Designed miniproteins, single chains, continued (3). Designs and how they scored, part 67

Each design is a single chain, and the fold is of that chain. pLDDT is the mean over its residues in the fold that is shown.

## One batch from the design tools (miniprotein)

Design m10309
Fold by ESMFold2-Fast:
Parts: sequence; structure tokens; C-alpha cells
Structure m10309 (fold): chain A 88 residues (1-88)
Amino acid sequence: TRYVLEVLAGPTSVRALLVEVRNGVRTRVASAERAVPAGSGEAAAALMRELVAEAGLTPDVILADAATAASPAVRALAAELGAELRGP
């Protein structure tokens, strides 16, 4: 079993989805969305941290777009959680 945290950053919002991947089957465990200013990696990292804490599960992988993955806050969170940071 593998836990994947998917992050989708839009111009005015960030959505995070925690997914369990088991034998190739994807199941949504938790999700959150927040209105944020464009390019707010700090807001994205905060949302991800809150979702992980709420679910009580640590992701093995964080999937984020290139801009979100380049954020120092998102990179720091990935390192803190021991999660692999990947693009989609």
C-alpha cells in the first residue's frame, strides 16, 4: 500500500488530495481546498500539512506541478515528511 498526496495549484486556489494506492487501485482518503493568492507555496504547504495531520497518515509521495514543487516551503515539507516530491 502507498499513500500519495496530490497537489493542484490554480491561480486563486490550492487543492490537496490524499490517495491510497493499493494493487493499482486509487482510493481517496482525504481532500481539502483553500482560496489562496497566485503562487503561494507557503499556503500550499500549510494546506498539505493540515490534511496530513487530519488524516493521520504520512504520504510516501507528493505529486505537484513544477511551480508548486519548486516552492521552498513545499520542498521543506516533503523533506520533513520523508516523502518523495514528484511532478505529475
Scores: mean pLDDT 79

Design m10310
Fold by ESMFold2-Fast:
Structure m10310 (fold): chain A 63 residues (1-63)
Amino acid sequence: VTLSGIQDGDQLWLVRTVGNNAIGSLPQTAEEQALAQRELQRQLELDRQNLEKLLELASILGA
């Protein structure tokens, strides 16, 4: 199966590795900033999901 979402992430990784290799390990490119923001958003979403799971657990436990 082919995942289109992975292609974007994979391309960002390749461009970052190849393009940024010459400038060293400076995480200040647009691609790296986008990756960092995406990771932060994913972590924030996980936190929101945890809150909703707490509500579901309270409902299941009869609270």
Scores: mean pLDDT 59

Design m10311
Fold by ESMFold2-Fast:
Structure m10311 (fold): chain A 68 residues (1-68)
Amino acid sequence: SLAQIQQLIQQTMQQLKTADPEQRRQLIAQLAEELRRLGVPEDEIEQWVALFEQQPENDKIKEKLDNL
């Protein structure tokens, strides 16, 4: 559901704030897997992964989340 996707993205954002580089890679990989299980299209998963892997400002991730 949309709510599960939003919760998962928000949870991942919070976890990444205290994660080291190895934990960051694992959390992003787990996010991709969970989004896939929730039926999110691969192209959208790829967009989320790219946003989290880059060192962008929080606003880009929040903007995508708000437009879900």
Scores: mean pLDDT 78

Design m10312
Fold by ESMFold2-Fast:
Structure m10312 (fold): chain A 71 residues (1-71)
Amino acid sequence: MDTEKETAEKLIELMKRMRKDLEKLGYNEAAKEIEKLIREMEQLKKDGAPISKLVEIAQKALKIYEEAKKK
């Protein structure tokens, strides 16, 4: 429904910002990993996946982002 679609759109936007931030910092491999997760999130949005799956992908992206920033 609308809530799931809105959640997916917001998470994709957030993940795209994380990818751009990592690219600016030179963490190109982490940025590529997040790009792959963005593509997965876009596919899940098209397939009407439940919020639980969307959150799972977003959590993976956040972990990659946080780990890269600690290095």
Scores: mean pLDDT 81

Design m10313
Fold by ESMFold2-Fast:
Structure m10313 (fold): chain A 94 residues (1-94)
Amino acid sequence: MSIEQVVLEAYVLALEALSRSEEEAERLMKRADERIDAFLAQETDPAVRALVEEFRRRLRELWERYRAGELSPEQFEAELTALVTETGRRLRAL
């Protein structure tokens, strides 16, 4: 699994979570986390690992803010899109 594929899969799962029940949304977010864990288990480059671990941390923080009612669905989507864009930019700089 490529880093681009992992980031894209997490993005799609997080967006799908916005249209689902709380229970289904938590399952989708757990699936995103599991995909990231599977990637990190095979990745040996410390720069790539650091980038993916930061992406996971920021994705979790963003989801927790959304669940707490601090972000609207539209704000969550905008901030998630910005996170994915920034992660892609940093990946291209590696």
Scores: mean pLDDT 86

Design m10314
Fold by ESMFold2-Fast:
Structure m10314 (fold): chain A 90 residues (1-90)
Amino acid sequence: MTPEERRAAVEAVRARLEAERPAAREELRKLAEEKGLPEEEIEELLELWERLVELGEELAEALIAEDLERARALAEEGRRLIAEIQELLE
């Protein structure tokens, strides 16, 4: 792949994920409400979700730049955030 082809592919995936972001956030809130989480914990969960989305955007930029060390660090932080989200949802 050329650099421009890689960028176009990443941007296309990013656009699709961005379009699905509100629905994913709403589903996460519904899951938290179904689990009986208090509002404070739901807000914490949604804050962790927003951080995960931001990391995804940074990961995409790192991959476009071929910064594999940064990409690995961001992926590791993302895995930690996912674990925290899963712990809250149990």
Scores: mean pLDDT 76

Design m10315
Fold by ESMFold2-Fast:
Structure m10315 (fold): chain A 100 residues (1-100)
Amino acid sequence: SMQKSLEAIYRSMAEYFEETLGLDPEELTPEEVDQLLSQLLARAVMLALLDEFVRKGGSREEFEALVEEIRKMAAKFGMHPALRADLEAAIERAREKLEA
């Protein structure tokens, strides 16, 4: 059933949150898992935008404008501190690639 498939996905994501983000999956409610999944999808889009920018080789000014927009989106989604820390690390990696 669709519900059992979603429960399997939530379990796999809870295990991912523990291993990758250091979150205790036993302490996460289904509502918190749904919220974190939405944030992971938003982060995936943000990471794709950073990768696209690095590939295109835009200006520093354009990069910082993109970073400001990404940070605004992360704040608007109430992104979990662990996910936000990973996003900030990705921003710094992208900046280093552009400054090389």
Scores: mean pLDDT 78

Design m10316
Fold by ESMFold2-Fast:
Structure m10316 (fold): chain A 57 residues (1-57)
Amino acid sequence: MQYYLYVYEPGKSQPEDAPIKQSSGWVYKGTVAESELVAKVAEEYNKGKTVTFYKID
């Protein structure tokens, strides 16, 4: 299974081609496989970032 990964970065605009539109500050980081999701989320948390993700059907 794959997920769309977003990270909150204040002052950044979302790309126009982002698959799911978010409020200002959320940055689309790309598609992540389920097996990599935990590692990617942990990496961003270690940077002090807030993360959200959405399942691709």
Scores: mean pLDDT 73

Design m10317
Fold by ESMFold2-Fast:
Structure m10317 (fold): chain A 68 residues (1-68)
Amino acid sequence: MVKIIEEEGELKPGDKVIITVTTASGETFIRSFTVKSLEDYKKKIEEILKEHPDAVEIRIRVERPGAP
């Protein structure tokens, strides 16, 4: 069972997502991508889960552009 933690509850197209994957061995992998649509986001999460079948935690953080 993998635990998914979303630090931001609402995603919008154009948001940059940073995903931290922690495996059962304690290894950490970081991936990032820009959300194009909710279905694209879902597919990216599914790809990450397939690449890390031993993942125990996936932490998702959203970065939005700062004001100038």
Scores: mean pLDDT 74

Design m10318
Fold by ESMFold2-Fast:
Structure m10318 (fold): chain A 70 residues (1-70)
Amino acid sequence: GAEAIAAAPPEEVAALARQHLDSMVGKPEEEVIRAIDELARAAGRAGATPEQMNEIKKAAHDALDRTAAA
């Protein structure tokens, strides 16, 4: 979950966030938005770089698009 990302090495943060967001595709939009917020906070606490945060934002956008399309 999102808390596992907060404890992860920074180099793994983007990959773990993408995995978690991919698992949320098809959930109600409100749940996906909540997961994105929790992931952003967890990644920040883990010391994610701007590049890693951009990867997470891209994964979040893709997850929301797929959820809205379902």
Scores: mean pLDDT 73

Design m10319
Fold by ESMFold2-Fast:
Structure m10319 (fold): chain A 111 residues (1-111)
Amino acid sequence: SDAKELIDLAEKYPEYYGYFLTISMALGSKKTTLEEKVLLYAEVAQLLADIGKLDEAKYYLTKAVELASKLPEEKREKVIAEIRKLIQTSNGSQEIKDALLATLDEEVAKF
């Protein structure tokens, strides 16, 4: 379960415990839309980038983009732009931001 993976992240990274638990609850909610789920996975990637966890950040970024691929083109373009902005405004190093932007471009090219 994706919600369980976020609980496991909260235990592993206690500095973001409350954020990962809140995202886990939102991912498990029947009221959360597909567009909102895309942005929740992107936010997980941003939080992991902020603490220098590049491989884990790439994993959740890839999940966000794969889920976005199921959206209609107009909504997909909008959420990809929002993901790009989240990466650019993260508190991670420039090297981590550049690596995540490269991963985003690579995954989007698969559409």
Scores: mean pLDDT 86

Design m10320
Fold by ESMFold2-Fast:
Structure m10320 (fold): chain A 87 residues (1-87)
Amino acid sequence: NKEKMEKAAKLAAENADKLTISKELYDLIQELLDEGVPAEEIAKAIIDYAKSKGLDKQKTLDLVVGALTGVGADREKVEKYVKKLLE
């Protein structure tokens, strides 16, 4: 769902400077995964949004990896995708 992905990207960017991932962001990522949206697409949407806003990319990426791994996504796959976007 495009609207949910855009909302997740915005929430992740807003949480990039915080010490904890918000429950709203966590729940939204879980909903997207349950609806069959690939973890890599969710990660890409968040990273693309952060880039468009000039936000701290490393902190945003760490938040994305943590959030997706926390909801059961494959850490190695997410990290590989994130590293590709950093190269």
Scores: mean pLDDT 71

Design m10321
Fold by ESMFold2-Fast:
Structure m10321 (fold): chain A 100 residues (1-100)
Amino acid sequence: SDEEEIKRIEEILKNMKETVNITIPTDYPYREHIEEKLKELSEEYGMKINITHDPSLKWSDKEINENILNALLSAALNGLRKEDEELAEKFEKKREEVLK
């Protein structure tokens, strides 16, 4: 199981040169926080991130949270591969602050 998760992470890292599209509902309570952190991660790690707002979506939808989580995880893993373990711990902490 751990080897399969590592391979999945490696595939995400390889695809990080592509534009990441994230759709956020307008009523999402952490919208501003996520937008600011995604902008910081985009600038720090050279990721292209497009954020779209959709008033027809509800923030309680699982898929929206998973897309945001995947984008943050991908950025954190890219940082971990190019920097040291301390940076990886900082990104994990930032992800927890954004989602909780």
Scores: mean pLDDT 58

Design m10322
Fold by ESMFold2-Fast:
Order: C-alpha cells, then sequence, then structure tokens
Structure m10322 (fold): chain A 59 residues (1-59)
C-alpha cells in the first residue's frame, strides 16, 4: 500500500489497534483517523510523530 492512509490502516491492523484506540492515543476523533486512512485529508505533520509513537507502543 503506497498511499499514506492505506499504509496507516495496514500498520494499525498489524499492531492490533482499532481506529478508536489510535484516536484515543493521539487525542483526536475516530472520524479524523478514518479520514486520514481513506486519504480524504492528509496526515498533519504535527501529529505524524505521535501516530508513529502510538503504533510503536502497540507493537
Amino acid sequence: MEAEGKRLRAEADAVGLTVEQLAERIGVTPEQVEAWMDGTIPLPEALRERIRAALAEAA
């Protein structure tokens, strides 16, 4: 999966995080996480490191 959103979904699935759990860990809404995963909005640079840290903690 080349798109950032599809990659985020694959990474979350690989570490067993749901959309809701990922949203809770980074302090955003589940709708925002879904929009990133679908590619409707780009991943905010300010949250990119937090997303990465949340995925690493779950792995």
Scores: mean pLDDT 77

Design m10323
Fold by ESMFold2-Fast:
Structure m10323 (fold): chain A 72 residues (1-72)
Amino acid sequence: SVIDKALQKAIENIKKLAEQYNVPQSVLDEMIQRIEDTVQKLIDAGKPEYIILAVLLAETSEAYLRMKLYAK
């Protein structure tokens, strides 16, 4: 599905940034789990695709900012 592809791409991008910023595996695993859990909860709640994609974008942006702060 479109959601599955968007989620996979988001996770791949997060993993690349985590490697660049030397984010610990435990922090990376926590961030990925949180995003996956959030998306699944929205699917289970019957939210429309456009809402799920918007939340996925927001969660990905937050993970990006967290990783930058962690690298310092």
Scores: mean pLDDT 85

Design m10324
Fold by ESMFold2-Fast:
Structure m10324 (fold): chain A 88 residues (1-88)
Amino acid sequence: MEFVELVVETWKKLLERQPLTPEQQKIVEKLEEKAAEGIDSVEDLLKAVAQELFKLDEEQAEKAARETVERLEKFMEEKREELLKEKE
């Protein structure tokens, strides 16, 4: 899904402190808005962003959020393993 690729790329750029495109910046802004509303889970935040910015229905948004979380968890696990091997 285009949503999954865009969110994963946005997350990677944020971690590496690289400049975001305007589209990626809108994703970050919407995630911050939804977090401020009291949404505490990353999956629910991503689902809300998929519904509001990409106009996905609830089932599509849930699938996209789940796929995004899975990819982000894998990326974060790989980065954590690299940091632990190099520094500890």
Scores: mean pLDDT 76

Design m10325
Fold by ESMFold2-Fast:
Structure m10325 (fold): chain A 51 residues (1-51)
Amino acid sequence: SEQLALEADERRRLALKLRFERPDLSYQEIGDQVGLSRNTVRDLVQRARKL
């Protein structure tokens, strides 16, 4: 749904922001803060580096 897509996008943006601002945080810690799994955070960071 549109609302779920917007919420997912916001969580992804927060995860990338946290990774950029606090590179010392693990993917698990970032995921816990934004409500995403460690693997999802890792994939987002890897994809962002390619883009």
Scores: mean pLDDT 75

Design m10326
Fold by ESMFold2-Fast:
Structure m10326 (fold): chain A 86 residues (1-86)
Amino acid sequence: LKEELVEAIRNRDIDKAIEVLKKAIETYGKEAAVELVNEAFREVFGDDYPLIAIGIRADATFEELVEAVKKLIDAGAPGEIRLVDR
């Protein structure tokens, strides 16, 4: 799953990235899937300080996660998604 997500990000294949994200959520749950996305972005762009950070609620919908992933891929820069659960 991580390798498939890394390839999708490198190719700017949003449809494939969404497909892998959905499978990761179904397999590992939302929090683990978000960490997988963050790890894949670190692998593609390096472990530099994230240029773009997108905060979303821990109870966010799948559609909100998809929007965050699209924004990060479109930016083509180091970035991460942060879950807020307070």
Scores: mean pLDDT 77

Design m10327
Fold by ESMFold2-Fast:
Structure m10327 (fold): chain A 75 residues (1-75)
Amino acid sequence: SLEEARKKLEELKARLEEISKQVDQSNRNFKALLDGIKNSLELAEKALERGDVKSAERYIQSAQQLIDALEKQLK
């Protein structure tokens, strides 16, 4: 649903903010992943503004995958 997608988007935005405080942004790999996450979240937000829940869910999934990849690299 639209509400579930918005809730997930907000959770991922909060997660990104926390992770951004922990990463060395001078590292090219971390910066690329952070930029990818930000782009996916922005595209998800724009899709939700249009009522395109299906596209929003795809972008949310992409952002989640990138967050998971970034977390693995922070070990």
Scores: mean pLDDT 82

Design m10328
Fold by ESMFold2-Fast:
Structure m10328 (fold): chain A 73 residues (1-73)
Amino acid sequence: GADEAGQALRDLIEGRVTPEEAAKRIAEAMKKDGKAVSDYLRGLAEGLGVKISDPMTEEDARALAEALRALAP
């Protein structure tokens, strides 16, 4: 669910996983609770100033991953 997606993004920001690995973990979380994961990612996108579509597209997911990678130390 959203907690698994959140952990994947934290690991991405901390440099523990690649964007591709984080995306796989998020996809697995979406299979369990797609709405909660989508709502979480939309909130994160707003916090990062990233515009996403409704419904969220693959390009939106890529834009989020790139924005998060730019924030990594």
Scores: mean pLDDT 69

Design m10329
Fold by ESMFold2-Fast:
Structure m10329 (fold): chain A 97 residues (1-97)
Amino acid sequence: EDQKILDEALKVLEEAINRIKQATSKDEIISVLREAKNKLEELAKKSTNPELQKALQRAIDILDEAISYIRQLTDLNEAKKVAILALEKAIEVLKSV
């Protein structure tokens, strides 16, 4: 059960990285990160494992910080790099459980 939640969370983040690579606007990047964040929040509600819930919340916080930072950026390529690094960091957090 917890493994299914973890696998789904990792898939969400990996798919988000691929979508960010194809994004043509900052608006698309923010939308992708917001969708990933919302999905992780849904998965956190389904988990009964406190360590997995903490890892999911840390991943959510990382994405939230990235969204706030990207909103201040004017360069699309810089926004993509920030988004991908945040998603990769979120994946590392989840893999640590």
Scores: mean pLDDT 90

Design m10330
Fold by ESMFold2-Fast:
Structure m10330 (fold): chain A 91 residues (1-91)
Amino acid sequence: SLEDIRQRALEKLPVADHEEFDSHFNRYTSLSETIRKKGKDASDETLEALDQATKSLVSLLRRHGLHDLATEVEVESGVLTLKYAVDKVTA
């Protein structure tokens, strides 16, 4: 779950980086939930914002050697984006 990713990241990240992490994670989570709620009706702007939020979060995690957590974030974002694309073309 997203909360499990957050908890594991905060456990492993230096305290000094928690504010930056929470900022990126909250943006990522908010955008992911908007896309899940709206499905195929999500805007291209929201999808682009999710991609940028995912890249920021992944970059932070990889900078601190948290490669497995970064991969989990990328996979979760990719699955959501793929589902959106499939739902949009099959409607």
Scores: mean pLDDT 83

Design m10331
Fold by ESMFold2-Fast:
Parts: sequence; structure tokens; C-alpha cells
Structure m10331 (fold): chain A 95 residues (1-95)
Amino acid sequence: LMEKLKEAFKEFRDLLNSSTSLEEVLKKLEELTKIAIEAIKNSKDPEKVLKLVEEGYEETLELLKPVAPPFLLEKIEEAKKKVIEEYEKKKKEEA
């Protein structure tokens, strides 16, 4: 659901701004990724969901780029890739 996905990105961003532990950040990233995958699977417009996901991850990467260790940036990129892969699978199934 698009609204749930937007709130999930907002919660993740708020968590990053609160100087929370890395373990909490990684756990929230997994939750966000699950929400994004469900949004792709359940959406009538998966391209619109993908665009929101890509923009959300890009904003997060730019926010973290000056302060985050490289492995966290890699984890966020891996999460983005998983959502893109689900989008690609859905397109193949509907082709």
C-alpha cells in the first residue's frame, strides 16, 4: 500500500535522525524492504510504487552518505535491489 510505504520511509528517516543504534537501523531497513515488496506485489501500478521506492532509497543514501559507514550504504543498496527484482518478477508474470 502506497500510504503505508510512505510512512515506512518517514519512520526510517526519523530513526536515522534520532542517532539510534546501527542494529535498530538495519532492523527498520528490513521492515521497510518487506513493506516495499508487499506494495509492489499488491499494487495495480507497480511502476509508481517502484518510483516512490527508488526516490525514498536515494534520499536516504544522500542523507547517510557523509556520516554512514560503507557497509550500511551497501545494505541500503541491496534493499533497493531486492525491491527492483520483485518489480521485474511481477512484470514478467503479467507479460
Scores: mean pLDDT 77

Design m10332
Fold by ESMFold2-Fast:
Structure m10332 (fold): chain A 79 residues (1-79)
Amino acid sequence: MLSKEENLELALEQAKETIELLKKEYPDNPLAQELVKEIEALIDLINRVLAGEASWEELQKALAKVEAKAREFVAALEK
């Protein structure tokens, strides 16, 4: 089983890959651009949590915001 810290390191790697994919496939999509910004903010927050400078509650709120933007983006693609 991965530790909490190992799960955050994996999440950082996946977040970076997602940003690169969105920039490559949807460079001119405004919802994709907003999602990239939210994921970049999440990456910064994860690094702050790992450094002991931010709470897990702040991380959970940021994750919920990214999930909401991701759902909005996916819904727009299915249109």
Scores: mean pLDDT 80

Design m10333
Fold by ESMFold2-Fast:
Structure m10333 (fold): chain A 81 residues (1-81)
Amino acid sequence: EEERRRLIEELQREGDEVDAWLKSNKAKRDELLKSLSPEEVNKIMEDVKNKTTPEQEKKAAEDAMKLLHRYAASQALRRAS
């Protein structure tokens, strides 16, 4: 029970951090996009695509998926409780 409680607390904290990070990044992205023309946005996206290797993108996606899985697990544990 102690281990389960700590695990739920850790996963909940991680979930809160991910949510805050996503909210912050989305707000920053939306603010930036409002100041840019569609052509500038496309150029930035192409530059990011060219500078980011497929391996770096894949790793970032894997890290994000890992955090999402942990968050989903914490939600499932809370519902089961």
Scores: mean pLDDT 60

Design m10334
Fold by ESMFold2-Fast:
Structure m10334 (fold): chain A 80 residues (1-80)
Amino acid sequence: SEFFKELEEILKELGYHPAIITMVLHAVKQSDKKTQEEIQKLIDKYKEAKANGDKDAIAEYKKEIEKLVDKLLDKFFDSS
């Protein structure tokens, strides 16, 4: 879906390596629809915070995205 491109660009901006980005995108594709929708909402909030220049919100949502990446990678390695 189109949001995978948005997720890829955000992860690139946050400094993740291309190999890690590929693994995260693959893990998201293997997750259920509800999880994908929750990720999309988080991405939307992060993008809105950046558009508004809200530094506190940007830092908070960046931290939430980083936690999500860690959880997805842990699940991917444990399941694969």
Scores: mean pLDDT 80

Design m10335
Fold by ESMFold2-Fast:
Structure m10335 (fold): chain A 91 residues (1-91)
Amino acid sequence: SERDLELAREEKAEVERKLPNLDEEMQKRIRELIEKAEELAKLGKYEEALLVLRSLVKVIEAYENGKYEEAEEAEEILEKKMEELLEELKK
């Protein structure tokens, strides 16, 4: 829906606002996940894109609190799930 698209844009802005608090390697990984969320939005999956971006905010907060292992595991799970969703949508 248009509401989910607008919320996804707001959540993306929040993620980008918090990115400078992380090191460059973490920023690169999170930007890649943002790009995958934008691909989902381009395919009309606005609700899924919004949920991914909200999850990324929590991942950044985990990094900020020094929970690096938990944050990295959450990133890997999220990336794999998004790759599977994008692959299914190409069929």
Scores: mean pLDDT 77

Design m10336
Fold by ESMFold2-Fast:
Structure m10336 (fold): chain A 97 residues (1-97)
Amino acid sequence: SEEEYLARAKAFAAEHREEAEKIIEEVEKKLEKGEKPSKDEFYQYILARLLLEIGKTDDVEKAKKIHEIAKETLKYYEETGDAKEAVEKYKKKLEEL
């Protein structure tokens, strides 16, 4: 059901919140100092923001669209050989969500 999907999406975001917030804080600190994050750090930053955003909405259609973008983002990273640890960690979890 839509309610069960939203509950899973929110639980998924909550499970990864601490790690995602840490990645976001580290990249944003670099940008505030005028430092350029690495390509890998920036790719992890984009993914972290998407993972948190999935859990922020009560709109099933919006949650599903963000979920699709996150899956497409990981597919792109897999194809380019970037953010390999993030791909290994999240690909299966996002496919099973």
Scores: mean pLDDT 86

Design m10337
Fold by ESMFold2-Fast:
Parts: C-alpha cells; sequence; structure tokens
Structure m10337 (fold): chain A 81 residues (1-81)
C-alpha cells in the first residue's frame, strides 16, 4: 500500500542519516532503495499522492542530502502545473 511504502521510505532515510558518514557505500544503497520506491509510487499512485510523497521525502533529506531534496521538491512542483 502507499502507507506501507511511505513507512519504508521513512525507515530507509533514517538509516541513511545514521550511516552516511560511517558507511557511505551502505548509505548509497539505502538512498537507491528510496529512489526505487519513489519511482514505483510515481507509476502506481495518483498525482496528488505522488506530490505528497515527494515533498515528504524531500523534507526528510533536506539536512543530509540537500541536492536530492531540491531535485525531489522541483519534480513535485512540476507535477502541480
Amino acid sequence: SLEEKKAEIDALIAEYKALKDTDPAKAAELLQRVLELLEEIMRTADVDEVIEVLEHAAKLLAEVDPATAASLRQFAESLRA
């Protein structure tokens, strides 16, 4: 479900934050899994649900990966047109 995928994204980002400085290779794998889940949501969810999830992920990543956060926020904004 969308709720289960959102919870998985939350858990993966929390692990990413914990490992980013100590195990960057593992952190990169976790971020890749987040991006895979976002892509799956983009293919299966309504546009308003996609916007909400992209903004949520961007907010969680803002301090630890501002470039990815900005990209997700920009994509969400493009969908609002």
Scores: mean pLDDT 84

Design m10338
Fold by ESMFold2-Fast:
Structure m10338 (fold): chain A 63 residues (1-63)
Amino acid sequence: SAYADAARRAGLAGDFDAAQGAVVRALSMGNEEAMKAAALALAEAYREQGDEEGARGAFRASL
């Protein structure tokens, strides 16, 4: 989804505020599937940056 793509791109650039914003926007639209996809993308971005704790939190939000 566009939200997942936005979250991953921002997270890989180190802009975790923008990446979290994509998750929040998907949630505010009432689209749970898009929110979960964006949260999963954020979890992968945290993992690629070496932030295992951030990755776990975002992954839990994707469930």
Scores: mean pLDDT 77

Design m10339
Fold by ESMFold2-Fast:
Structure m10339 (fold): chain A 100 residues (1-100)
Amino acid sequence: ARYRITLGVEVALDSDDPEEINATRRAIEEAALAVPGVLDAGVLTFFDRVEDGKYYYKALVSVDVATREEGEAAAPLIAQALLSLPNVLSVTRGRIEELP
C-alpha cells in the first residue's frame, strides 16, 4: 500500500531571497527522495514564517510498503536525513495517511 508522511521542517534562513528559499526547498526534497523506499516527495514553503531568520517547510513524502507499521518506521529515517542538511533546526512528524 502507499502511505503519505507529512513532515514539518524548520530552517534557519535569514534571507528573503527567492533563490535561497527555493534552493532549501529543493535540498529538502532531494534528501527525502534519497531515503530508501521513498517513491515521491513534494515540498512546500509555509507562507507564514515562524519568526525572523526562520522558515517553515512542509514535506509530503510517499512510500510504498506492505504495512502501516513499515510506513511509520520510514518517518524517523526521513526525518534523520532532513536533519542532516545544513540549517535544518528541527523536523516535526505529522500525519501518516494510507493512499487509495
Scores: mean pLDDT 79

Design m10340
Fold by ESMFold2-Fast:
Structure m10340 (fold): chain A 59 residues (1-59)
Amino acid sequence: MDAAREAHFQRALDSALTPEAKALIEERYAAVKAGEDPEKILEISTRLAEVERAHRAAL
């Protein structure tokens, strides 16, 4: 039911290094729970990957 999804969400939050990445992870989780289109969820995931890539490039 929701336990595995919550565990995945919590691990993603714990792995986030920036507030922007945390906000995108929360937005993605909310979109999944609301049953948003897969394309919209993919767009959020793409933005998260871009934020994390930019952060790593700055390190």
Scores: mean pLDDT 75

Design m10341
Fold by ESMFold2-Fast:
Structure m10341 (fold): chain A 100 residues (1-100)
Amino acid sequence: HMKEEKEKAIEERLKITAEILGVSVETVRERVERSKELSLKAGVPEEEIEEKLYKTALLEIEAHKLVEEGVDEETLKELARKKMKELGLSEEEIAAFLGE
């Protein structure tokens, strides 16, 4: 089911993102929450924000597969940026997510 599947993917992605960025899972959660708040303030519907979070979670899970193959963190960050832009995230949202 979409809701349960989305929650599972987001949880897995938080762990992966924390590892890639070298921060705690709590820090990633804070950044995601702030990014969501920024989007909500910009007038983006909550459902659309959830969809973007789910899509980025799927991307991070795929990127984790590449980490297991020995791909470096900088390459993964670039792939994440590219995909987030494709998914329609703003530069501010991307910067907040990556901790910039």
Scores: mean pLDDT 71

Design m10342
Fold by ESMFold2-Fast:
Structure m10342 (fold): chain A 88 residues (1-88)
Amino acid sequence: SPADEVLATAQAYLAEARNLMNKVNKENTLESVRETVSKLSQIVDDLAALMAAHRDALTPAQAIEVEVTLGMIAIQRSANQIVLKSME
C-alpha cells in the first residue's frame, strides 16, 4: 500500500542517516561533513515530498511516525550545517 511504502522509505532513510552520522563522526573532515549535509538535505526533501504526496493514505499514528523520523533527520542535518560553518 502507499502507506507501507512511505513507512518503509522513512525507515530506510533513517538507517541511511545513521550510517552517514557514524561515518562523519569517525572521519571528521570538511569534505565528509559537506557530503553528509548534502545527502541529509536530499533525504529530508525527498521524505517530506513523499509524506505530502501520500498524507491522505496514512493513519494519524503512521503520519506521526513519519513526521518524527523526518524531524530526527532534519535535526541531524541542522547539527552538521552548524559544524560545517564552524570549519570555514
Scores: mean pLDDT 87

Design m10343
Fold by ESMFold2-Fast:
Formats: structure tokens, C-alpha cells, sequence
Structure m10343 (fold): chain A 71 residues (1-71)
């Protein structure tokens, strides 16, 4: 869908980590989940809220990477 295409464009427009490059090959659902978590962090203006969302995003990243390794 349009949101998935936009998420891929955002990743392609910036310098990607190895994890993000692998994520582009993952399922659409996994990519969207990561994108929403990462995007939400950028919209938060307070330091405390950003920290909480960054911790959640990092947890999601690790869970997606572990799931990828199992296959």
C-alpha cells in the first residue's frame, strides 16, 4: 500500500544500518510496525516521551531481528 511504499522511500533516502537493509527484505507487516514506531518518535517533542518511544522502538527492532534469524 501507499504507506509501505513511503516507508521504503524514507529508509532509502537516508544512510541505512545493516538491520534496516535486512528489514527492507522482511515482511510488509514487520517493516510497517518498525516504521510506525520510528516515525512516532520523531513527532514527540518532550525528552521523556522520546526516551520511552525509543526504548519501545529498540525492543521492536530486536524482536524483528530475532524473528528474522529464526528463518
Amino acid sequence: DETLEYAKEVFESRELSEFEQELLKASDEELLEYFYNAFAVKQIKTEEERKKLLELSEKTRKELEEERKKR
Scores: mean pLDDT 59

